# Designed miniproteins, single chains, continued (5): the designs that were tried, part 69

Each design is a single chain, and the fold is of that chain. pLDDT is the mean over its residues in the fold that is shown.

## One batch from the design tools (miniprotein)

Design m18540
Fold by ESMFold2-Fast:
Structure m18540 (fold): chain A 90 residues (1-90)
Amino acid sequence: SKEVEELEKRIKEAEEAYKKDPTPLNFLRLARAYIELGKVYYKLGETEKAKEAFQKAIEVIDELKQRFPDADKTVPDYLKKEVEELLSKL
């Protein structure tokens, strides 16, 4: 679908951005893109692709917390909880 294609493009751009400049903001952009991709696959009934996207989002969030232990955890923790709840329903 066009929505999946646009999200895959955003993920590639976000991956390039965080690799070049690994800031909390760039990690959050990448995590959010994976969450959006997972939600789209979930709506399409693509359960395994949704799981993969959500697992990637968790990996990005965990790396953010590990690299920036002193950064505000409010948004990362909220996103991780949302993704874990979505994964539990798959």
Scores: mean pLDDT 87

Design m18541
Fold by ESMFold2-Fast:
Structure m18541 (fold): chain A 61 residues (1-61)
Amino acid sequence: LTDEQQVELVREANALRDAIEKGDEEAVAKHRQRMIERVGLTPEQVDAVEASLRAVVEEAA
């Protein structure tokens, strides 16, 4: 990944985590799509990121 793509990945991951914490499934779908389109992640990689973030949110609750 380029430095610009790494910054975008961190930004989208933070937004995805916030959407998960709020239960905003529309925002979850939006930020997943941005990870594919802007960062170049595969759907499988995005699924892994989402699963990791959901696990972190559940542990923090």
Scores: mean pLDDT 80

Design m18542
Fold by ESMFold2-Fast:
Structure m18542 (fold): chain A 74 residues (1-74)
Amino acid sequence: SKEELVKKIEELLEKAKKLITEYLRKQGYSEETIKEAEKHLEQLKEKAKTWSEEQLKEFLEILEKDIEKLEELL
């Protein structure tokens, strides 16, 4: 269902936020830059609620691949 896709995307975006935040801190980025990255991920959660089921499925596939790549960098 669309609601299940949104929930899955929200859970993965929370995981991505933790991984990105950890990566950026390890690379020596400022707390200001890290906060901006977190804000962008929060905006993506809100936008996802407005997407079609097809768009949600496509985004989920991209997000899963991006998280896999982030985990490899840490």
Scores: mean pLDDT 84

Design m18543
Fold by ESMFold2-Fast:
Structure m18543 (fold): chain A 96 residues (1-96)
Amino acid sequence: MEELRKRAAEAAEEAAKLLREELERLREGSPGALELLERALELVEELLKAIEEGNLRKAASLLAALGILAAEADIEGHPRAAEAIREAFKLINKAL
């Protein structure tokens, strides 16, 4: 039980790192992609806090929001941002 929470927290930290690395690669002229990645990072940071607090219901809700955000990024024409957000989702989902 404690091991599962630790694994989920480590996955969220890895997801946050992935999103920060993608933000650093983003060039001027992609403001929509930047906004989506910043929103994804905020969701992952809130998700990490929820895991640390043992609030698995809140963590599940935030994970669902992250998945929806990845789909929104694809629809809005930001496939690289969508891919980064989707990989962040997969990392956390596998650990939960």
Scores: mean pLDDT 82

Design m18544
Fold by ESMFold2-Fast:
Structure m18544 (fold): chain A 77 residues (1-77)
Amino acid sequence: MLEELEKEAEEAEKKGDYLKAAQHYVRIANYYLKQKDFEKAAEAYRRAAEHFEKAGQTDMARSFRLLAESFEKKAKK
C-alpha cells in the first residue's frame, strides 16, 4: 500500500540510508504512474533523485530528475 511505502521511505531517511530512501520513492512514483497521476509521480521521482544525490549516485540522480521533468510536462497537458 502507498502508506507503507511512504513509511519505509521516511524510516530510511531517519537512518541516513539515502539509497534505500531513494529506492522507496521510486516505488511511490511507480504507484502514482499506475494511477495516471503524473504530477505526484514526478514529485516522487524528484525526491528519489534528491536521495540518490545524497547517496553519491550522481548518474541515478540525473536520470530521475530528467524523468521527473518529463512527467511534470505531461501533467500540465
Scores: mean pLDDT 84

Design m18545
Fold by ESMFold2-Fast:
Structure m18545 (fold): chain A 78 residues (1-78)
Amino acid sequence: SMKKIREEVAREIAEELRRIGAEFTLDRAARQLGLAPDEVADLRAIFKRNLTDEVIQRLSALDAQGASPEELVALVRE
């Protein structure tokens, strides 16, 4: 059924977009804090290891509430 295929593809796209959005938010926060390339690499590694829907949602919610770059980075480091 084309409807079921569309719903499946839409879910996959939404998940990928949420992940990309979270990575973009984190990269922006790291850049605003002036983190060194090695610190950014470590932060990305931590984020990827702890990558869950909960972490993605919390990061997105904090960013939407105008949280500081320090708060966004601290969420990922915990």
Scores: mean pLDDT 76

Design m18546
Fold by ESMFold2-Fast:
Structure m18546 (fold): chain A 94 residues (1-94)
Amino acid sequence: HMSVRERLKEAVERLLEVMKKYITDPEKLAEFEKIAQEILAAIDAGDVERARANFGRLVDLIHEAMLKEKIPGEVALEIRDLVGEISDLLDELA
């Protein structure tokens, strides 16, 4: 049994690992990794609003990757489900 914080961190880390396989632009991947680390740091600090703001930026990068990258349909669904899970877990922390 995991805490909300532990589940949230695991979901963010899982999303990062999936996106690392499909973002081919190294600058965009570095930006994604930086924002993901900012979310993880905000969660550890208990700063839910900072985590939420950075998650919004991460979602914008995901939308850009979905337009520019060749992402299989099953992976797109996994990304969608992870984004929804992270959003729900952030609401539970607030």
Scores: mean pLDDT 85

Design m18547
Fold by ESMFold2-Fast:
Structure m18547 (fold): chain A 63 residues (1-63)
Amino acid sequence: LVGKIARALVHIPKTSEDDLELLEGDLVLVLEEVDENYVKAKNLATGEEGIVPKSALEIVGEA
């Protein structure tokens, strides 16, 4: 997943300081795999970085 561009499948609200807020359809760059269920990503629309569930993302290409 690292180095991939992914699309947010659903709206993910920010619930903690470490979370990345995503609107449905937002494009993110995957920076790091944190664990089995989560990645660190950058929202390409906002420039914000944070943790997001892998299940909320669809891979759409390479960076």
Scores: mean pLDDT 81

Design m18548
Fold by ESMFold2-Fast:
Structure m18548 (fold): chain A 78 residues (1-78)
Amino acid sequence: MVQELIEAGKRFFEAGNYDLAEKAYTGAINLLEPRLDTLSEEEKKLLAEAYENLGKVYEKKGDLEKAKEYYEKAKELL
């Protein structure tokens, strides 16, 4: 489920559908973030990937402050 949301987000991003990419990556984050203290290493990598890709979405939308925030969240997990 989470991996499917990340793959959907990547497809929307490649198609230039940044709003749908944002929704997909945010969906993945909403499934993992509440369980942050109990995530496996694989789940932490998926969460970091979702944060990193959401940062790229915000860069494309011109929201550089949000982009930085999500890139920092991704780095903190790794």
Scores: mean pLDDT 86

Design m18549
Fold by ESMFold2-Fast:
Structure m18549 (fold): chain A 64 residues (1-64)
Amino acid sequence: SSFEKLKKLLEKDAKEMKEVFKDDPKILEVFEKAYKKDGPAAGILQASLHAAFLRKGLPLEDLK
């Protein structure tokens, strides 16, 4: 199905994103926790939100 194909592509993207964030332990931790609990799309979303907050100097603790 299209959802099975999308999930496989998201798993590949998630693996690549883990490598991109390897030098930011806070983003990597949030990514891995979300990925393990809710899957690759959740990991990507949470990592992206934390990266955006970091760029804008917003407190990461507000992302819960």
Scores: mean pLDDT 76

Design m18550
Fold by ESMFold2-Fast:
Structure m18550 (fold): chain A 64 residues (1-64)
Amino acid sequence: SKAERLVTILKLRGIDISLELAEEALERIRTEKLSVEEIVEWFRSRGYDVDEALARAVKRLAES
């Protein structure tokens, strides 16, 4: 699933998230059409240091 792919991508960058949080992130990005900057803020507000480059990859995955 896309959520499992997101968990794997973030894990390779030293960021551990639950499958449930990954599903929530992808759904929110798709439904609310979050910008790269909004994706960065969404993760950082939850304690995950996601940069703009990683947020762009996450956005592409959500929109694929």
Scores: mean pLDDT 87

Design m18551
Fold by ESMFold2-Fast:
Structure m18551 (fold): chain A 61 residues (1-61)
Amino acid sequence: MEERIKEAAARLYAAGHDKETVRRAVITAGVAFGIPREEAEKLADKAVEDVLSGKIKPPPG
């Protein structure tokens, strides 16, 4: 589940979406997967930070 959320964040960021948009999308996806809102927020913050710091590379194109 976490891997899919990180992939979604990386793809949105690669598509040129702002950090705020990416974070909101990750939270929405997490809640949709049945993750509690608080945990979804933590996953979103971590995923955004990982993408921005270069730990997760966005796919080409």
Scores: mean pLDDT 72

Design m18552
Fold by ESMFold2-Fast:
Parts: C-alpha cells; structure tokens; sequence
Structure m18552 (fold): chain A 57 residues (1-57)
C-alpha cells in the first residue's frame, strides 16, 4: 500500500541520517525495519520504493 511505501522510505531515510551521525546501531536497526516493510510489498511497489530509497543515498 502507499502507507507501507512511505514507511519504508521514512525508515531508510532515518537509517541514512543515523549513519551520517555515527550511530551505526540505530542505522542498522532502521535499515532492517525498512527491509522488512519492503519485503512485504507487491513486486511493482517494491521496485518503486527501492528507486526512491536509492535517491536518498
């Protein structure tokens, strides 16, 4: 759903921000949460979500 896509993007952004701040524990936890959400998405939405996350990196 759109809500899960937004959640995955938010978690990925939080992971990147934590990594930039040197908080690798939080970065890894947020990355794992994002991956779980992504894995639950339909294939078509998964591809769009990954593309948007890659723009944040």
Amino acid sequence: SKEKKEEAIKLSKESSEAAAAGDMETALEKAREAQKVIDSLPEKVKEETIKEINKLS
Scores: mean pLDDT 80

Design m18553
Fold by ESMFold2-Fast:
Structure m18553 (fold): chain A 70 residues (1-70)
Amino acid sequence: GPDLEEVIKKIEELLEIIKNSKSKEEREKAEKEIKEILEFLRSVTPPSVEPLVKKLEEEKEKILKEIEEK
């Protein structure tokens, strides 16, 4: 299966781009890439990974909401 440690690290890097970038284009690109990674994980990983995928998706939504409100 996918290397979960590498995948988590990649998602964390993309979340940091969304949180810290001043460019709308960079944020939209990072959001799209996170979505694609999360959809891939849901399609190929066992149920034991679902809580982690859900946590990452919730964190993404929280960061995006904070950016839109400011």
Scores: mean pLDDT 71

Design m18554
Fold by ESMFold2-Fast:
Structure m18554 (fold): chain A 59 residues (1-59)
Amino acid sequence: QKTAEECVNIANNYESQGKYDLAACAYNEAAIIYEQEGNQAKAEEARKKAAELLQKASQ
């Protein structure tokens, strides 16, 4: 069981390792948790970050 903050920390660790696909998945998981908590602003920010990382993973 992960908190949104734990998912962000996991995503940052993957990003620092160049694992952009895994980092994007972790940010997307954080976004879902933030949305469930009613934090729309953080959910939107996490989704944007996930999309950017998926772009990097595909290139």
Scores: mean pLDDT 82

Design m18555
Fold by ESMFold2-Fast:
Structure m18555 (fold): chain A 70 residues (1-70)
Amino acid sequence: MDIEKEIEKYKEEIKKDPNNVQAYINLARAYGRLGKYEEAAEWLKKAVELDPSNEFIRKALEYAEKKAKE
């Protein structure tokens, strides 16, 4: 599956279940693979709002925000 099709798949999963934290993480990862770190950070911010105790998501967001500023 190409990354563009993966993005559409994860967007559809979020539409079906807006509380699906894993779908936000997967979507952010797909944007990261395209070098679109600003978009990746936006989706990770949503994941942090849904699961604020998850250190993995917070670290992923920090990395994406750092890359977006470079």
Scores: mean pLDDT 84

Design m18556
Fold by ESMFold2-Fast:
Order: sequence, then structure tokens, then C-alpha cells
Structure m18556 (fold): chain A 61 residues (1-61)
Amino acid sequence: MSKEELIEKGEKLGVRAVILAASRGDRARAEELLKQAVEYYEKAGDKELAEKVRRGVAAAL
């Protein structure tokens, strides 16, 4: 995958996780999706975005 494709996949997972946590309260599933998003950002080489999402997981869940 290209760097752009990896970031796009991570963003889609992150959005789904936020909606799932906020609307349904399924924090365990949301955390799992956010972990997958972090993996995609790390594979893309975007350490800043990966770190921001990790901090967001702690703040949102």
C-alpha cells in the first residue's frame, strides 16, 4: 500500500471507532479499531499521527 492509502485506512478506522464509542458506548470495540488505525499510521511512517491517536485513545476511552 502507498503511504496515502495507509493513512486513509487509518482515518476510516479512527472515525468508525469514535462513532462507535460516542453513539453506542462500545469502548472495547472502539479501542480495538483505534489500535488498528495506529498500526496503519506507523506503517505509513507518520509517527506524529500515530502518537496523537494513542493519546486520543486514552482521552476518549
Scores: mean pLDDT 74

Design m18557
Fold by ESMFold2-Fast:
Structure m18557 (fold): chain A 57 residues (1-57)
Amino acid sequence: MVAEERLRRRLDAAEGLLRNTDLPISTIAKLVGFDDVKTFTRLFKERYGVSPSEFRK
């Protein structure tokens, strides 16, 4: 999907923030351009197989 490239870059930025910071997941979602943390969580889980909370563990 052509939109997949932009989504991939946003989720990759979120992955970096999850690894390098202790920021709340809602803050990370906003920083990478998601208005709704639920949408961010679903898309992250679809791509990485785990939720952002699970990824951080």
Scores: mean pLDDT 78

Design m18558
Fold by ESMFold2-Fast:
Structure m18558 (fold): chain A 63 residues (1-63)
Amino acid sequence: REEKLERIREVARRYGASEPVERRLVEEVDGARTERTTYVFKLGAEMSDEEAEALAREVAAIV
């Protein structure tokens, strides 16, 4: 868990995004309730949608 958060911080730094904020979400699919952790970033003013998607994909690969 702690190692994953540090890796996410490193990705955020490389993309120029802010410090990630950890949030917990409850998701229900087909009657099964699961809790998942999501990380929220403030993106740089000049960050493109493609760069934001790349950041999201790298974070998803860590989580």
Scores: mean pLDDT 70

Design m18560
Fold by ESMFold2-Fast:
Structure m18560 (fold): chain A 75 residues (1-75)
Amino acid sequence: SVSDLPDRLKEVAARIKAGEKVTITPDVGLLLSGVGTFQAAGIDFKVPIEEELKARGPGEIRKLVVDAGLKALGV
């Protein structure tokens, strides 16, 4: 069922924002093309990160992808 999916995604995003540990793995190949992959509730999101990557550099790729993913989820 997908009827509860938006609520589940918002819950996962809120948990990540609150500092709970969840598994998020950036794809290096996609990062080189200015796209990050963010996984929440078993769903993969592709988020544009080119501007953030240029501004912050690759040193905090995981945090950069998380921040972009949370923004894409509306949190």
Scores: mean pLDDT 57

Design m18562
Fold by ESMFold2-Fast:
Structure m18562 (fold): chain A 57 residues (1-57)
Amino acid sequence: DDEVLDRSQLRVAAEMLEADPNDLAAQQTAARLLGVSVAEVRADPEGYLARLRERLA
């Protein structure tokens, strides 16, 4: 279902961004899932990682 799919995608995005906050692919994935720009994620990767973690809680 959509909720399970969304949680799986959020978890993968969080893992990618945590492993390398400067990885463009990780930043693009986080931006897409959170509905923000890549520039916003790049400016505050720790803050957006926290937002991904909050959605997984």
Scores: mean pLDDT 78

Design m18563
Fold by ESMFold2-Fast:
Structure m18563 (fold): chain A 75 residues (1-75)
Amino acid sequence: MREKAVEAARKLGGEEVAKELERIIDHYLSAGLSEKEAVLYAAGYLVSKGLITREQALEIARAAGVSEEDAEKAL
């Protein structure tokens, strides 16, 4: 999940967006969240900071293997 999310972020927003997503994912993983939760929370955080759009966050979640239902509920 993590690697696919980071690669999708790199394609959509470039290297700096990918690095920030990876940093936030790793933060949530260190806090005991699952990979799915960490990806969703990190993508939502980037939307809240204006670094990506909600549509881009949904694409990142989809690329990571998160279901459309789970992504729509979290984002």
Scores: mean pLDDT 86

Design m18564
Fold by ESMFold2-Fast:
Structure m18564 (fold): chain A 61 residues (1-61)
Amino acid sequence: DDETVIGEAAREAAELYRAGKMTPEQAAQYVEDRLIAAGVDPDVARSTAAVLRKALEEQAA
């Protein structure tokens, strides 16, 4: 299910960011790549990654 994959990818990326292992940009790229690999529409994957990046950038300030 696309929703399950999106949720899992976003949560994992956020955990890696919180652990100091990824920047917001790297976390967003990770989500985009994982969603595309899972068969999610590239436009949806890109949009989802952009939303996550913005949220993490706000937390990084």
Scores: mean pLDDT 80

Design m18565
Fold by ESMFold2-Fast:
Structure m18565 (fold): chain A 78 residues (1-78)
Amino acid sequence: AKEIGEKIADGIIENIDDPFAVEVNYALAVMAAGILKAAGQEDEAREFLDTVAEKLEKSGTPEAKKIAEEFRKLAESL
């Protein structure tokens, strides 16, 4: 779960100048978290979303930080 979250964060960071690629990676992360929650793995879903958010926050860009806040909100809403 954490490794996949890091790869999604990397996809967002590497493509931060491509709004379509950013939205696709965001949508994939939301879907993955939803699937984990539906499987009864809410703690894994939160850990996954928190991993994405943490890596985005560490990138240091204002745009990535804003996306990280949305991931944090999703994790809290689970």
Scores: mean pLDDT 79

Design m18566
Fold by ESMFold2-Fast:
Structure m18566 (fold): chain A 71 residues (1-71)
Amino acid sequence: SEEARRLAQEAYVALLEGDYERAAELLRKAAESSTDPEVRELLLRAAEAVEQGDARTAFELLAKAMELLNS
């Protein structure tokens, strides 16, 4: 989904800026916009990592999701 890709990219920028509330919101919206169950799971887990303050895990999970979205 182009919308899922756009939202994932916006979430990445929010994470870089340290805006974790916005990043988690965008990650959940990206998951809702994805039809791929693997991408949805990675994005939801990334949102959970952000909510727990684990930015490193969030970046890793988001990177994996974005790789699948760009394939």
Scores: mean pLDDT 87

Design m18567
Fold by ESMFold2-Fast:
Structure m18567 (fold): chain A 69 residues (1-69)
Amino acid sequence: MEEAERYLKKGEEALKNGDYDTAIEYFEKAIELDPNNVKAWNLLARAYMLKGDTEKAEEAILKAAKAQG
């Protein structure tokens, strides 16, 4: 849980800096550690949207909804 939160923070910093590819990588690592983390899936979707990958963003949104219950 703590490790997943660390990856989320690194991903959020990468998003802040406009490094969407690095942000995606960190959010994917957070999800690997905690697949039910709705925040991680929503942040992954945001990173894909900012990169212009709308199809992967939609997939991440669907995963967030499933993780939410």
Scores: mean pLDDT 82

Design m18568
Fold by ESMFold2-Fast:
Structure m18568 (fold): chain A 60 residues (1-60)
Amino acid sequence: MAFETLERELKRVATVVSAEEAERLAKEAIGRVQELVKQGKEEEAIRYARELARRTIEEA
């Protein structure tokens, strides 16, 4: 499920960024995932969540 994947990936991001940045990223990511799921693009939503976490961790 896209939201389950997002929660897991956001927990990983929270270990490498500040709490304030983690909250901002979570709000943005949740919004984007909701939009993709509404469009029936659940696989893209999952991919987006994983890619967002990967980029954030790599930049940390």
Scores: mean pLDDT 78

Design m18569
Fold by ESMFold2-Fast:
Structure m18569 (fold): chain A 70 residues (1-70)
Amino acid sequence: MPTPEQKEQMRRELTELVRAGASVEELAAAARLMLGHGVSPEEVLRWLVEAAREAGLPESVAREAVRRAL
C-alpha cells in the first residue's frame, strides 16, 4: 500500500508529466503504474483532472488516460 508521502510524490510526477506535454499514451502508462501500486482509479482520475485544469487542458484528456490505463 502506498504511503501518503508516496501518493503525494506520484501526484506531483503526474502533474509534471501533464505540464511537460506528455501524450495520452504516456499519461495512461503512468496511471497504470500507479494503479498497480494500489492507488484507486478514482484518486488517479482526480489527480489527472486537477493537473489538466492547471495546465489549461480539457478534462477529457484525464478521462481518456484513465480509460486507457484500465
Scores: mean pLDDT 83

Design m18570
Fold by ESMFold2-Fast:
Structure m18570 (fold): chain A 114 residues (1-114)
Amino acid sequence: DKEEKAREYLLLGKRLLEEGKYEEAIEYYKKAIELGKDNPIIKAEALKNLGEAYLKLGKYEEAAKYYEEAAKLYEEAGLTRAAADALENLAEAYEKLGKYEEAEEYRKKAEELK
C-alpha cells in the first residue's frame, strides 16, 4: 500500500511535470520518496524526476544533487542503463552550471556503464 501510494504520487508528479507545474510535481515526488523510501527503485525514479523538475526550474545545483542520488541507487540496484541515463542528466546539469570538467567526467562514467 505504501509502495502503491508512492507509485500513484510518482505518476501524478509526472503528469504535473508534463503540464509545466514543476513546483507541484516536486511536492508529489518528495511524497513518493518518503513513502517509497524502503524501495530503492521507486526512490531512484522519484529522485531522477525531482532532478528533471529542478532542471526545468533552472535550479541546476538541486538538479545535480538529485540526479547523483538517483544514479547511485540505480547502480546499487544493478540497473546500469538507468544509472547511465541519470549520469548523463547529471552531466547536463553540470554543463548548465558551467562546470564542464565535471560534466565530462560524468559522461565518461555513463559511457563505462553502457
Scores: mean pLDDT 89

Design m18571
Fold by ESMFold2-Fast:
Structure m18571 (fold): chain A 65 residues (1-65)
Amino acid sequence: SEEEAKKEVEEHLKEAEEALERGDLETASRHLKEAIEKSKELDEKTREEALERVTELGQRIDAAK
């Protein structure tokens, strides 16, 4: 389950970045939110690493508006 959550977080982060590259900010934001929700199932250290990537993507999405 935890390993599955890690995979799902990575998948959502990848989908968010791909959506951002297409200029699809709504889809990018949705995947970012899914990554945040799934990150709650991770251990503290892995969650912190995931949230750092979320922050970077969120800043890129905001800059693209």
Scores: mean pLDDT 83

Design m18572
Fold by ESMFold2-Fast:
Structure m18572 (fold): chain A 85 residues (1-85)
Amino acid sequence: MEEEYFKAMLANPDEVVDLPPELRERLAEGIQRIKETIDKNKDKPFKEILDEVAKLIQREAEGFLERLLLTAYAMDLVFEKIKEK
């Protein structure tokens, strides 16, 4: 649900911000890469998962808004994985 929710929110942000199409595409790609990074590191300690995701966002994100939105999504995914342990 989280991935579908954030993808839908980015495509149809009704009460947040109208995102430029290029930013929406970059966010969708970034979200996918974050998910892949979490899945690859799912058996590692929480801090290591956070560090890997932070490195990905720092490397891939361009500009403040993209970094902010990717960070928010990443935190949601990482906390969800912790709750399942």
Scores: mean pLDDT 69

Design m18573
Fold by ESMFold2-Fast:
Structure m18573 (fold): chain A 56 residues (1-56)
Amino acid sequence: SEEEKIKAAEDYFLKGLSPLEIAKKYNITVEEAIKLINEGMKLLSERGRKVREKLK
């Protein structure tokens, strides 16, 4: 689930997917999609991942 949270955050930031589109992609509710995005952002921060640098 940690990896799913990170992917949801990346889909939101990198692909510009809405919470609704993420909910459909992961087969979850919009509320759960918002929660995954927020938790994924926390995990990205904690693990020292730099999203912009990964786009190089």
Scores: mean pLDDT 73

Design m18574
Fold by ESMFold2-Fast:
Structure m18574 (fold): chain A 90 residues (1-90)
Amino acid sequence: MALREISDEEFEARLKELGVDRSVFDLPAGTERVLSESETPDERVTTRVFSDPAGEVVVYRAVTRTDGTVRVDLVVKGPDANRAASLEDG
């Protein structure tokens, strides 16, 4: 998976798509939290944040389906640039 540099506007749009509030980027360095988790017989969705002491904050959403399909959407707030990636594996 390759991370692509994104604009601040795209960064905010992707947070909205993930259902995540911008305040997660105000979490203390070294914080890891599950922001949301839902499970049905057909699908499991987990959204997490990790705040690296080095100054990166990572938000990801993983969707795992009963057919074995896994989709991950990743948004990274870095000290120099924001980045994003999406991966789908079936």
Scores: mean pLDDT 76

Design m18575
Fold by ESMFold2-Fast:
Structure m18575 (fold): chain A 56 residues (1-56)
Amino acid sequence: MLSPEELERLKRAEREVARESVFNPLSNEEGIARTAELAGLSPERLRELIEQGLVG
């Protein structure tokens, strides 16, 4: 699981990507990659967290 600080970074990244998607729609692949980059995670790790129901 993520630490509280890592979760805060991830939630901030999610908000940034959501904001960007309003003006420039991203594919699912692009959205995951962008969110992972901003949160300091690998895309694979972020996908695992989504599958575990911890984010999304």
Scores: mean pLDDT 74

Design m18576
Fold by ESMFold2-Fast:
Structure m18576 (fold): chain A 110 residues (1-110)
Amino acid sequence: MDKLTMPKEVKAKEGETVTLTVTGSESIIGKNDVNWYKRKEGQPAELLIKNNSEKPEGVPERITGSKSGTTASLTIKNLKKEDEAIYYFSAYSEENKEIVYSNGTKLTVE
């Protein structure tokens, strides 16, 4: 049973760059792809990044994903008020043979 945890809240100013980072085991993050999601209150969850760094259509260029070893990151440049949301990720756990999800990080834009 793998447990992935991110900071509960991150606060940043409009126009700044924020990077959400997760470090996990080789069996979860090191060997497997990470997907990133955004959820706003009253709206469906939106896939932001798939397979570590691939962007679906409609996702702004200022949002990027990366992975290096056992560390995965979501970077949002030139923060806008519309970026205020809960962000979370998913990854496959080889130990548990299942997809695991993070607890979510609330991003507040001032």
Scores: mean pLDDT 78

